# Designed miniproteins, single chains, continued (3): the designs that were tried, part 95

Each design is a single chain, and the fold is of that chain. pLDDT is the mean over its residues in the fold that is shown.

## One batch from the design tools (miniprotein)

Design m11295
Fold by ESMFold2-Fast:
Structure m11295 (fold): chain A 62 residues (1-62)
Amino acid sequence: VKPEEAIEAAEKAGYPELAELIRKAVENGFDPKSEDFKKLLSRIMALSVEDPELATLLSKLV
C-alpha cells in the first residue's frame, strides 16, 4: 500500500493521530530506529483490537 493511501484511510476511519504518525514516518523514510516509526508500529498493534481491517491494511505499509 502507498503511504498517501494509508494516510487517507486512517483519516477517513476517524484516526487523525494515526494519519499524523504515518506522515512523520514517511518524512523519516520509515527509519526503524526513529521514535516516530516505533510509535507508528505500537499504534498499529493497538489498532488491531479497535479496527482489525484498517490495522491489516496499515501493517502492509511497514
Scores: mean pLDDT 80

Design m11296
Fold by ESMFold2-Fast:
Structure m11296 (fold): chain A 72 residues (1-72)
Amino acid sequence: RAQAEAELTNLETKHQTISENPNLDDWINLDIDVGVLSLKLAVLNLTEGNLFDRLLQLHSDVQAGLRELGFK
């Protein structure tokens, strides 16, 4: 759990860093990283509570950013 929380915090920090950047590749890479972490949390049965809610919020924010950049 602690390692997954650290990974999520790193992805949240990366999202903040790239939110001002129009670079589509950074957003695509973040989407992939969020997907990988989502799979890890599912395998660890960490699919409820604050950690998973934060991951879902980050996923939503990343999808919104990709859509804004024209990636469908």
Scores: mean pLDDT 72

Design m11297
Fold by ESMFold2-Fast:
Structure m11297 (fold): chain A 94 residues (1-94)
Amino acid sequence: MPAPAEEVEALVRQAREMIEKAREHVRRAEEALERGDEEEARRHLDEALRYAIAAALLIAGAWFAGAPEEEVEELREEYREVVRRIEELEARLA
């Protein structure tokens, strides 16, 4: 059963916020690596992972709550892009 529209909207909004925070930390980690600062890169990578996990849970919550399929797919595509960049950073730090 779909949740009230207000709850669905809140989950979608929070998911977008977590994706944007993860993306910002990925960007900062990439910049740190370009400077050769592995310690700074690892700190930002850890933060990006935390926000990515939160985003995944919120996207799942929004889908189960009955968010529009188009919005959920958009969130999933943005999430997948952030995860790919995280994996690339992890490979560079290995």
Scores: mean pLDDT 87

Design m11298
Fold by ESMFold2-Fast:
Structure m11298 (fold): chain A 96 residues (1-96)
Amino acid sequence: SVEEKVAKAEELLSKPNPTKEDFEEVLKIAEELFKKGLEYYKKKEYEKALEYFRAAEELYRRVYEKAKESFPELAKEALEKETEVSVYILHVVVTK
């Protein structure tokens, strides 16, 4: 479920100094959420798509914020993915 995936990611991100492997696991979780959101988007289930997209967007944003100094390449990847998800969120909102 979204809640289970988000809870696992939050546990990893709540560490005072998350490792590279912790950030990579959060990015993997965010990618799984984004892909599931895309499946709902293709089926025109926009409310479900938004739920998954917003969860993925938040995780990508948090990886960027926490990783930008220690792991700049992972932070850059997270920022690029956050931007991609935001475009889909905008498309869903305007198609209401």
Scores: mean pLDDT 88

Design m11299
Fold by ESMFold2-Fast:
Structure m11299 (fold): chain A 64 residues (1-64)
Amino acid sequence: LSPVARRLIEEEGRRSGVPPETIRRLAQDVLENPKSREEVDALTREYGLDPEAFDRIVVAIALG
């Protein structure tokens, strides 16, 4: 995991209270099994994650 991706995951984890490992797994699942915008928004709402922060995490993991 890149330093940027790790930092973004840790920051969102501290803000939301969601464990960093859970955020990482959710983001990797989206990359491996692409979801619609509506599905991603529903997922982030369910976990209490910020959609924009989650999108940045997914991109950071994809770029390395």
Scores: mean pLDDT 85

Design m11300
Fold by ESMFold2-Fast:
Structure m11300 (fold): chain A 75 residues (1-75)
Amino acid sequence: MIILRGGEALIIYAAAVKAIGKPVSDEELERIENSRFITTEEAWKETKELIKDHPKLLEALEKAEIIFDENATVL
């Protein structure tokens, strides 16, 4: 089953931040902290690796509600 909520947006967003080097705004970080994301353990690990050089974004995502569902994909 493909769950098209949260996971795709997270990986695309992390890849965009890495590619552009653009800082995330404090307003966007607050939105992320109060968000709920459905993702896989694998996608979450890849996301953390992609944003390891962006500690504020990583901290915001760690404060967010992350739900692991093995059927959530970025397809």
Scores: mean pLDDT 63

Design m11301
Fold by ESMFold2-Fast:
Structure m11301 (fold): chain A 53 residues (1-53)
Amino acid sequence: MSSQRLLARNMASYGVASGDVEKVIAEAEKQGLGELTRTEAANERRTLDQLKA
């Protein structure tokens, strides 16, 4: 899955502070991945929903 990397980062945020989540988002935005972050967040949410179900 092309979003495996983002999935791993999002999963890590479950066990880390929100500050780390903000750093991940800021990194994606400054690399011009703001649109990717928005799209990938939706995809990751679906995947995480399936994993925790």
Scores: mean pLDDT 55

Design m11302
Fold by ESMFold2-Fast:
Structure m11302 (fold): chain A 52 residues (1-52)
Amino acid sequence: MEELIKEFNEKEKKLTEEAVKAPPEQGRSIFEKLKKVRDEYLKKINEILKEK
């Protein structure tokens, strides 16, 4: 469980940094994807923690 959180969190941060370095046109799209992925993972993890 904790490993899952760490893995996704690190992936997200790495992608975020890449998005910042990427051209503004592509960076914005990447940021949008990251926000969705982040929100979904956080929601899923939060629900697992709540129920467990």
Scores: mean pLDDT 72

Design m11303
Fold by ESMFold2-Fast:
Structure m11303 (fold): chain A 84 residues (1-84)
Amino acid sequence: LVARLRALVALAATDPAAAARAAALLLAELRRLAAERGSDAVREAIEADPELLAALAALDAALQALRDDPAFQAGFAAAQAELA
C-alpha cells in the first residue's frame, strides 16, 4: 500500500488524469477493506503505521493541489462511475 501511495503522489505531479483514476481505485479498495474488516480496524491499522500515515498525508496534499483541475475531476468521476 505505501509503495502505491508514493507512486500515486509522483503520478499526481505528472499526469492528473491517470492520478485521478488511480486515486478512485485506491478509494474503492479502502472502502472494500473497511466493509470487510470494519472501519475502526482499518483506521487503527493505518494509525499504527507511521510510513502509511506519512504517505497518506503526502497523497492528500498532492490531491488537494489537483482538486480544481478539470482533467483530474473528469478522470475521478469516470473512474468512480466505473467502480460503483
Scores: mean pLDDT 73

Design m11304
Fold by ESMFold2-Fast:
Structure m11304 (fold): chain A 92 residues (1-92)
Amino acid sequence: SAADMAAAQLAAADALAARLRELLARLKRTRTDDDLFRLQLEIMSLTGQRVVLERMAAKETDPALKAQLEAKVAELEALIEEAKRALKELLA
């Protein structure tokens, strides 16, 4: 169902967001060249997932699910911007 697909994509978004948050927390303590490449990859993955959720939200007719998808898009946008800021600091 559409609701099952939305639930799966939200779960995927949560998993990617958790991974990126863990990486960002680790970067505050230790930094390696491997972390730089992983940060770039995680930003790309989360950016792709944000687009998927945004398109789902645009087509969603259930107001409650639409609001949930839009809230998750906003959460991912904020996290992507935080991660891009961390990336700029590593490249400076």
Scores: mean pLDDT 88

Design m11305
Fold by ESMFold2-Fast:
Structure m11305 (fold): chain A 65 residues (1-65)
Amino acid sequence: SEEEVLAGAAAAGAEQAKGLAWYKFGEGEVEIEVEITEDKIVATAKSEKGEAKVESPLATVLAAG
């Protein structure tokens, strides 16, 4: 279903953003924020040293299933 596809994409984006933040800033506590818009899914991992973002086009995510 669309809800299942979006949930999976959001979870994947969150893990990618976390991994990117850990790669850039070192392992530590990160705040994960996922925003689903009409155009894209944006996953942001915020740490004390900075933030990392991963974006996926919503149309591409939905077309992929």
Scores: mean pLDDT 77

Design m11306
Fold by ESMFold2-Fast:
Structure m11306 (fold): chain A 75 residues (1-75)
Amino acid sequence: GEKLRKLREELRKLEERIRELDERIAALRAQRDALKDTDPDAAFQIDIDIGVLEVERAVLKVERRRLKEEIERLE
C-alpha cells in the first residue's frame, strides 16, 4: 500500500533526474562537436565534463535498479 506508493514516487523522481542528465549530456556533446575544429582546448574540457556526468548517471541507474527490485519484491 503506502510503502509501495512512496517507492514508486521515488522511482519516478529518480527517472526524471536521469532524463535531465541525458539531456545535459546530449547538449554538451553537441557543443563539443561544434568547437572541436575552432577551439580544441574548450572541446577537451567539455569531454571531461561529459565524463563526470556519465559517472553521475551510472550511479543513478544503479539506484534505479535497486528501487525497481524493491518494488518487484513488494508486488
Scores: mean pLDDT 87

Design m11307
Fold by ESMFold2-Fast:
Structure m11307 (fold): chain A 94 residues (1-94)
Amino acid sequence: HMAERVLEEARALFDYLREEGMKKVDEALKQSVEQAKKVADGIVELMRGAADALARAYPEVADEIRSIGDEYADQFRKEANKKIEEAEKKLKES
């Protein structure tokens, strides 16, 4: 069951990266909307890079690892964009 364990560990890693990445977006929003957008882009790149590295290490489940990484990266980008848009609206209304 090595393949199942690798996929479970990949999901745990990406969940951690998503949570920590969102904290970094929150910190960047305290500086500017532009800084938050750059941080969000960097976290998405980090997630995709991690997926590629894991896929190279575990070629038997490479496609599944990349799929998980893409799902988490897309989820993160959607959540980060919504948070950034809400902050930008509040700044324009203030």
Scores: mean pLDDT 85

Design m11308
Fold by ESMFold2-Fast:
Structure m11308 (fold): chain A 73 residues (1-73)
Amino acid sequence: MEEKLREIEPYLEELSKISGLSREEIKRLLREDPELLERVYELLKEGNIRGAALEISIEAGIRELVEGVERVT
């Protein structure tokens, strides 16, 4: 996890500019969500920085929605 985050670090500035999130918020999201980290890492390896930023933005939006909605059980 931390090693993949380290490899993503050089892209954080571009990801921040595209997603509108701060670099610290992006790092927090990736640390809290290993599945998101893996998707972002794979997209960056493919050179798809915009796709990676979009995945981050979508996950941030979903988390905000989930915080406002109780789990159905």
Scores: mean pLDDT 75

Design m11309
Fold by ESMFold2-Fast:
Order: sequence, then C-alpha cells, then structure tokens
Structure m11309 (fold): chain A 96 residues (1-96)
Amino acid sequence: MEERLEEIIERLSKYTDITEEQREAMRQTLASMSPEMQELMLKLVELGIYLYENKDEKKVLEELKEIALEKGLDVELEEDTTVQELLEKIAELLKK
C-alpha cells in the first residue's frame, strides 16, 4: 500500500504542485482506513490519473462500474453519466 501511494503521489506531482503537508495528509487519511477501503481509494485515484493522461472515459467508466459491482454498490448508471458523477455516487454509498 505505501509503495503504491508513493507512486500515485509521484504521478500526480507531474500535473499539480503537491506540498509535503498534502502528501502527509494523504498518507494519514489512507492509514485511517481499512485495508479494503485503502485498496478502493488507490484504485479510484489511479483511474483518475489514467483518465487525465489518456482521456479514455469509456475505459474508466467500465472499470468504475466493475469496482462498484465488486463492492456490492448499487450504482444506477445512465447513458450520460460522467466519471465525476459516478465517483460522487460511489462516495455517497460508501458513507453508509
């Protein structure tokens, strides 16, 4: 988990200025989560980076649907559902 998080932070640093305070906050946030939740969050961030780098919205949407199904989340998707809307729906379901 820690190595994967550092790789994600390094990739994000190519596109935005991530401060040491923000890096530490990310580490602490993940450390406060269950291993299952850590894996989910890391997958979601990796997909976000992939979307930004490749602009392949269809592939990212398909991967997000698979993650939602795997976690037993009942996410209703419409033809016009954006990646952001899907992420918001998943986040809302995870609060319960």
Scores: mean pLDDT 69

Design m11310
Fold by ESMFold2-Fast:
Structure m11310 (fold): chain A 59 residues (1-59)
Amino acid sequence: SEALEKALKGMRNFLYEKYSEDKALAEKRFRELMEISAKMMRRRNAPEEDIELLEKAAG
């Protein structure tokens, strides 16, 4: 969903600010968070389109 995509961009920006001296670490933390979120959403039977978006963001 568009709302989820905007939320993901906000989260990535937040992590980039938090880990401002290490963008690679920020991106790794973002991917880890997306992977965990995708697994939790799948267990909760969330819409497949939202799960796929999270899994794609995780890499």
Scores: mean pLDDT 81

Design m11311
Fold by ESMFold2-Fast:
Structure m11311 (fold): chain A 106 residues (1-106)
Amino acid sequence: SLEELIRELARVTDLATRILELHEAGAPDAEIAAQLEELIRATERTIELLRRENYPQEVIEKMEELLRRLREALERGDIEGAVATAAELAMLAGDVQNELQARLDA
């Protein structure tokens, strides 16, 4: 549902924001990595919901690209790269959430 999609987009944004805050605070890499794993799971669910709602394919492909970059960064132990990718995911998820909210308000 559209409401479920908006909630999952909000979850992606909230998780990514928390990751950025933990990184700025100098939290241990293990704690940041655990939150990044939660972000991966939330992003996977969001992509599935975007497909069910027939959201534009270009946006779905962008989110899939960011998800792949995030997974690769974590596999390499590249926390800096993973955090940077999380910031890009937050921006994309926020943009999509705003657009969908505008559709509900129309």
Scores: mean pLDDT 89

Design m11312
Fold by ESMFold2-Fast:
Structure m11312 (fold): chain A 86 residues (1-86)
Amino acid sequence: MEGVQQAQQIGEKAAERAYEEASKVLSEKQAKATGDAARRLGEGVSPEEILSTLISDYGLSRDEAIKLLDLAIKVLNEVGLEDKTL
């Protein structure tokens, strides 16, 4: 619970941003999957676990899941979470 709330706030921002960007170019299901992936990345979940969840929960192919995960990572970089210059 200590510090977890800060990570959750960043994850929530990344999820909203990823969903918004994905919704402009992808289907509703893919946009939702991208948002979920971005949130989990922001919370510190590994990319491998997220990939498994996208395939299992959303019924996506491996190639689709990888593309959505890549998009989520790029959105997280825009939010400034992954490379913070520290």
Scores: mean pLDDT 74

Design m11313
Fold by ESMFold2-Fast:
Structure m11313 (fold): chain A 91 residues (1-91)
Amino acid sequence: SAAAQQRRAEIRAALEAVLAALRAASAAGRRAHARLEFEIDGIRQTREFDADAERLVLREEFEGPKGGGKAETVVTREGRVEERGESELKE
């Protein structure tokens, strides 16, 4: 699946660029927001990032033929990580 490999490479590059921008904004004490939507092999994924001087919030959601899920990860300035999520996969 050359098309799937290319799509994963594109998504990885976009995520790396967004994370670099969010890290720069956070280091400067600025607020930043980014949202990415993509699909791989019929699975729709959404990643939403909110960053400010105090925390980074990542919200993830996926849905596809085998089920769906969502998760939220919060990383504080002190490096504390809080995570919550739910997922349901069809077998």
Scores: mean pLDDT 74

Design m11314
Fold by ESMFold2-Fast:
Structure m11314 (fold): chain A 140 residues (1-140)
Amino acid sequence: MEELLKKLSPLVQEAIKLILEGVERYTKASPEERRKLRVELYNKVDELIAKASPEEKTLIRVILDVVELIEQAREENTDEAYFRAAFQVAAILKKAFPKLSNEEIMKIAKELYEAIRNDDLVTAVKKAIELVIKAFEKSK
């Protein structure tokens, strides 16, 4: 994670930090509070997005969408939900980074599915963010 973050602008690093802090708070929150925390996180990240380049905006939005899909899949807590989330993320990555091969997209989907299934939420989100950053770098 740290080595990948060093390749990104300070603005994108701050957005990822806010997202990771948001996920940690989410794991400790009640179901009612979780919805409120998501809105607060989106508002803070939107302030950073307003200052970002088009490429940075795309990366930050993809990370937010991926994190939300993982959180929703873990709330359902079924293998079907985990599988669906991994393939929805693959579709998002293909649309956002069209230069990625279908083989690379499928590899990311598989790695993400394994992380969602086997890891705690914070670790799964960190792995997902690393996969998104690697996809972004390969798409340049």
Scores: mean pLDDT 84

Design m11315
Fold by ESMFold2-Fast:
Structure m11315 (fold): chain A 69 residues (1-69)
Amino acid sequence: SLEEARKVLEEVEKKIDELLKKYPNDWAVRFIRSLVTLARALLDSPDPEKQALGLKLVDEVKKIVDNML
């Protein structure tokens, strides 16, 4: 659901922001942060197709960030 995805994304945002504090100039960390920002924008869209893309992107960035820790 959108509510569950928003909770997952909030936890992913906390983790990637901690990584950015530790590695502020790491291109991979910065790139993944940009994907997290995109996922947030897609979930906040009134367009159901964009929300569906946001749900998929949340799953992908969660996997990436969990593997970086």
Scores: mean pLDDT 85

Design m11316
Fold by ESMFold2-Fast:
Structure m11316 (fold): chain A 85 residues (1-85)
Amino acid sequence: MKKKEEEIKKAEEEAVELAREGVERINKLSSGSVQDIKKEADELSEKLREKQREYEKISKRAGIAAGASEGLVLMSGSSAAISAK
């Protein structure tokens, strides 16, 4: 029960870290074609969506759907930040 709350926090932190690493990778792709940058961004978006699904699954198991909404917003914000950078 309480472990589920820790799992939710860990999943959220992992998603934020993954977004930061992805943004750094995209920023380092100053060389190469636009297609290479697009592929990297798309792959990162897919990984973030997978993390979102994991977060939702953990949150639903814990019965903390309201808390999951906040985490989902953070993940969505991370994806938008990647697209903007």
Scores: mean pLDDT 62

Design m11317
Fold by ESMFold2-Fast:
Structure m11317 (fold): chain A 80 residues (1-80)
Amino acid sequence: GGELFEEAVRAAKAGDEEAALEKVEEAGRLALEELKSDPNATEEDLERAKRMIEAAKAVARGLAAGEEEKGLEEARKALA
């Protein structure tokens, strides 16, 4: 999980938005599969995970565009 996110950050810093988003989506897919296989996971847990994935995508887009502050602001909105 963490390695995919680190790769996403590196791709975003290199300006490769497509690669960064692909890595974030891959990490998010694995996290959602793990939550779905957990009988104690609630719908709220799934909603939070989806919001965290959207927040990570916002950060990746902002970083790749050189607009990190805007990406962080959109990420905060996704987490609310």
Scores: mean pLDDT 79

Design m11318
Fold by ESMFold2-Fast:
Order: C-alpha cells, then sequence, then structure tokens
Structure m11318 (fold): chain A 67 residues (1-67)
C-alpha cells in the first residue's frame, strides 16, 4: 500500500465512529495479509487513536503494518 493510499484510508476512517473505523480498519489490514487476530488488535489501536484525533499515530501504525 502506498503512502498516498494510507493517507486516504486514514482520512476516511477519521470521518467514521470508533466502532465503524475499527470494522473498516480490520478489513483493510486483512487485505494487507495480516492474520485475523493481528488485524483486529491493530485495528482497535488505530480506531482508538482516531477517536482521540491522533491521525499521525494512525498513519504511522498503518505504514508499519504495510512494510
Amino acid sequence: MSDENIDQLVEQLASMSEEEAFTAATVALRGLGLAPEEAEKLAKQIAKLLSQGDLDGAKQLLRQAAA
């Protein structure tokens, strides 16, 4: 996933509720090849960061998962 795709995904997730962002992030992380358990764990962390307004933190976690 490119940095541009990560930025677009985070902006989209930030417009959602924490619960919706968690579901959408889990699907995206599964698409990156993460195991279901790891995808859910990381998605929960991303959703929480986004609910706190930490877009940069969420982007960093997605970049690490995509590497």
Scores: mean pLDDT 80

Design m11319
Fold by ESMFold2-Fast:
Structure m11319 (fold): chain A 70 residues (1-70)
Amino acid sequence: SEIEKLIEEFTKLLDTLPDEEKLKVAEEVQKKILEILEEYKDASTEEELKELKEKIIKVLKEGIEKVKKL
């Protein structure tokens, strides 16, 4: 899936960072994803699940771009 590919890319990029920076970026992305999952915890329609997926994809892409600029 697109999410699995983005997680793999993000994880590989995190491994290029010093431990302190890696932990900080990983925690920021994790916090944003957990906030989205809480927002959509009652999601049951195809449209709601699509919005959930798109928001997670956006957070992962932003995390990847942040690591690339470091």
Scores: mean pLDDT 85

Design m11320
Fold by ESMFold2-Fast:
Structure m11320 (fold): chain A 99 residues (1-99)
Amino acid sequence: DPVTLLDILETLKELQEKSPDGTITYEEAVKALVELLKKHGQEKVTEEQVRAILDYLIDRGYLEVVEGEGDDAKIRLSDKGNEVLEKLRAQRQAEAAAA
């Protein structure tokens, strides 16, 4: 099954909510997305490819950097990222109900 933006944002949100300060490190996000992509059949996915995905999500404003830099940067879903996640969840629910 192909990994979707919904799968990525849900994985990151779950990690964020389990964190005591409501953030995750960039490195923790990389590791979680590598595991997610491998679970979805992307066995040869590299950390470099996952970093490109995370950088894209930051550039699009779905993730925000709260503090720090590089692998130790603390990131979370932005307000825009949370809105997109809710919209994608609603779309998946509607598609499941229509099937």
Scores: mean pLDDT 84

Design m11321
Fold by ESMFold2-Fast:
Structure m11321 (fold): chain A 71 residues (1-71)
Amino acid sequence: SALEEEVARKMEEIERLLEEAKENKGTKKGEELLYQAERIALEVLQLLSLAKDEALMEKFMAHVQELMKKL
């Protein structure tokens, strides 16, 4: 669906930002990258909440948690 495609694209952006944040760990740039990733994650959660797609929300949150464990 269009929603699943948008969530997938936003997830790729989150993953990129988190990888860059890992490379800049302990710096202000790293903090700003983490903040940007958080904002995108919140946008996705809002979209999924409006769509009432709880299964996709659970998958999204699980994926973000796995990415965060790699930091």
Scores: mean pLDDT 84

Design m11322
Fold by ESMFold2-Fast:
Structure m11322 (fold): chain A 86 residues (1-86)
Amino acid sequence: MSLEELKKRIKELMELIKSDKNINEEIKKKLLEKLEKALKAKSEKEILEILTEDEELYQEGGAIYAYIIGKISEEELLKFLEAAYG
């Protein structure tokens, strides 16, 4: 997957998170700030490093990265985020 394709999936995920009503607003804001930072990344490696840089959000960042690279579904990611932060 190209850097352009990864950034497209990040933008799609940001819209899904913005429209989700089950994730609390404080965590939603933190996740959106991370995804916005990832959109400025210059490489796939930098995207992973940005998403996993916070110890508190490490597992969530890893799940987001797995979704972006196509290893898990949108449904699986949203269920994980809602279970963690609902």
Scores: mean pLDDT 78

Design m11323
Fold by ESMFold2-Fast:
Structure m11323 (fold): chain A 66 residues (1-66)
Amino acid sequence: MLNIQELYELAVRIAREMGLSERETREVALDVLQKYKFQPKVDEDEARKEIEETAARLRKEREEKK
């Protein structure tokens, strides 16, 4: 189980691995933290899934902007 700091670190790591910019990485981390703000501990597998889905959504939104 992850605390808020570990969740933030995981979100930053995964977003960077997915090729997001530092700004996009921060946005993913903040969105994930906001979702889990009332949960003192988060399951790592669920957190990873949520982070990957959030990062993929931001990447798709970037590709669709013109």
Scores: mean pLDDT 77

Design m11324
Fold by ESMFold2-Fast:
Structure m11324 (fold): chain A 97 residues (1-97)
Amino acid sequence: EKARELAKELAKYAVAGDVDKAGEVLLKMMTEEGMSPREIGEMIGEVMIEEGYSYKQVVKAAETIVSAAHKTLDADQILAMSEAMGKAVMAAMKRES
């Protein structure tokens, strides 16, 4: 599925701290795939957990994605996406504890 491939690409750039490339993929997920910020946050969270990213990597990815989102999304959209990604952060933390 194209949306899931974009989510995997976004996760890779986000873990690397590449705000600009993460922002480009985020915009494609919204404009080409028609995804809401919450749906993007949920899919990215699922991908990061399935790919076995560490707690530190998931936190770094979430920070990078939020930084990228500040250029394009409003506060309510950023909150929805952050809440969805927060579930993945908590899951990764519990896995490593």
Scores: mean pLDDT 83

Design m11325
Fold by ESMFold2-Fast:
Parts: structure tokens; C-alpha cells; sequence
Structure m11325 (fold): chain A 92 residues (1-92)
């Protein structure tokens, strides 16, 4: 019970740190934030979609290190999916 809340807060922090690094490496890329309320699941889906659209548009190829940007983007997607699952478990 408390472990799920701690996991959610840790995932939020890790997503925030990774998102800030990605924004620094790709300044033209605007990322939606993760919501702290009932809109959390929608905000996670929006974040994942924004990252996919950025990759499809070639924004990552414009970065000084496209490989690092792709690795960071994939990490954000994985963390966001884990956050959504943890939140769904907490709602039970």
C-alpha cells in the first residue's frame, strides 16, 4: 500500500529528471507534464504520444547526440508506462 505510493513518487521524480534532460537536448520539443490527479493516465498517454511524434518528425536527429536522445526517450516511455500501471493498482 505505502510501497505503491513511494513507487509512484519515485517514478514521477525520475520522469521529471529525464524529461528535463530531454528538453535540454531538444529545446524545440515541448513535452506535456504528468498530472497528479484523475488525469494522470491521460497525461501519461499524452507524454508517450508526444515523444513518438517527435521521433517521427525527426526532431531527435537534430540533437548533437541522437543516440543519447533516443535512449532517454525510451527510458521516459518505460517509466511512464510503469507509473500508469502503479497508479491503476493504487486505484483498486
Amino acid sequence: MEELKEKIEKLRKEIGEATAELQRLVPDFSLPGISTDENLEKSVDALIEAIKEAEEKGLFDKAPDPQRVRELANRIIELAKELKKAYEELKK
Scores: mean pLDDT 78

Design m11326
Fold by ESMFold2-Fast:
Structure m11326 (fold): chain A 115 residues (1-115)
Amino acid sequence: APPGSDYLERIAAGDLSVVDEVTEYLLDLIDEMETEKEKRAFVLEFGKRMIEAILKETDPERREAAVDAFYRVLLRVLEHLGYPKEKVQPILDKLREAILAGDFEKALELLESLF
């Protein structure tokens, strides 16, 4: 399996130790992309898959750890793409609340609103 698929499962399990590795891997892939449209589409697809994986977790403590890991990865990726922390952090805070509440539709709307 590609390294990316294993890292996604580990983040969804709340494994904070892979946050740096996943972030670096995603940034390397993004930096190879030629257009802003491709970069945004890639981040949106990653985010959608991560939300789906986190919502499959039924243990509240593990779900909270998984969403915290996802928040950290997504914040660093968005900052790398030139989105200011001050603008994205309030949206990511609402995204975290939506995921913890199990609101998949609201989580996707908030993720798409980042772009």
Scores: mean pLDDT 82

Design m11327
Fold by ESMFold2-Fast:
Structure m11327 (fold): chain A 69 residues (1-69)
Amino acid sequence: MTSNDVNDMYSTVTTTTSVNNTVYDDLSTVYSSTGDSMDYTNSNSVGDGVDWHDDVMSDMDDYMGDMNS
């Protein structure tokens, strides 16, 4: 992710908000349980949406590819 298309990311969330919200919530729960290096919880409280989305989307893209693969 080099261009950082915030509009594209926001559009993705809007289009698949229910799925993306579920995946994000589930991913956040898993990371909290396993203690992964991603600060999804902190981003959610401090990032106010857009900022956390950059970190979550980058990692979720990898998981999404593997889960449907």
Scores: mean pLDDT 50

Design m11328
Fold by ESMFold2-Fast:
Structure m11328 (fold): chain A 72 residues (1-72)
Amino acid sequence: HMEERLKKAVEETRRAIEEARKLADKYPQFRPAVDALEASFEAGLKTPNAVDDAEAYLRGARALIAEIKEAL
């Protein structure tokens, strides 16, 4: 159901952003990218299609984490 999908997507996205932030603590050059992603995600939750938007931000957060790990 949409309510459970939204809750799960939000919780998973927040955990992915937290993982990205821990990486940015070790590599401060990535902090602006993590801050921008988090701000955009919080703003997106109040728009139409919040579930699809949250799932897109989860993919974005995971992509950023992979990019940081590959970049060093």
Scores: mean pLDDT 76

Design m11329
Fold by ESMFold2-Fast:
Formats: structure tokens, C-alpha cells, sequence
Structure m11329 (fold): chain A 89 residues (1-89)
């Protein structure tokens, strides 16, 4: 029963990350708005405790990092990456 719910949560996360990436790449959201959304997503996925969900967010953060131009946003994103890497150890 719980396994089905976890799969649904992972699928919802995949869709949310895809939509967030598209919004950012299309210029619909700023780097600051993206970082704030990702901070919330990291907190949620840590509470969820599903390794697949943690890995999905980590992979997304690593893919988006080279697209971030603001130094403060880059540092905040790097901190989120480190936080998730520690959760996956």
C-alpha cells in the first residue's frame, strides 16, 4: 500500500521538476524564484525519505547549476547539492 503512494509521489516530483525547468528555461521565473522553489523541494524530499526522490532532485540541481549566472544563487544551489549528497550517504 505505502509502496504505491511512494511511486505516485516520485512521479509527481518528476512532473514538478520538469515544469520548473521549462519555466526557468523559458524565462517565466527568475534565478531567485527558481532557488526558492528548489529550497522548498529539498526540504520536502528530505522529509519524504525516498532515495529515488532525493536522487532525482540532486540530479536536477546538478543539471541546472551551470545555467545559473548569479553568484549568490550559485552558492545557494551548491549548498543544496551538498545537503542532498549527505542525505544519500
Amino acid sequence: AMEEQKKEQVERLKKALKELKEAFENGEISEEELIEALKRGVEEVKKLGIKEALQLVLDFLKEILPKIKDEKAQKELEELIKELEEELK
Scores: mean pLDDT 83

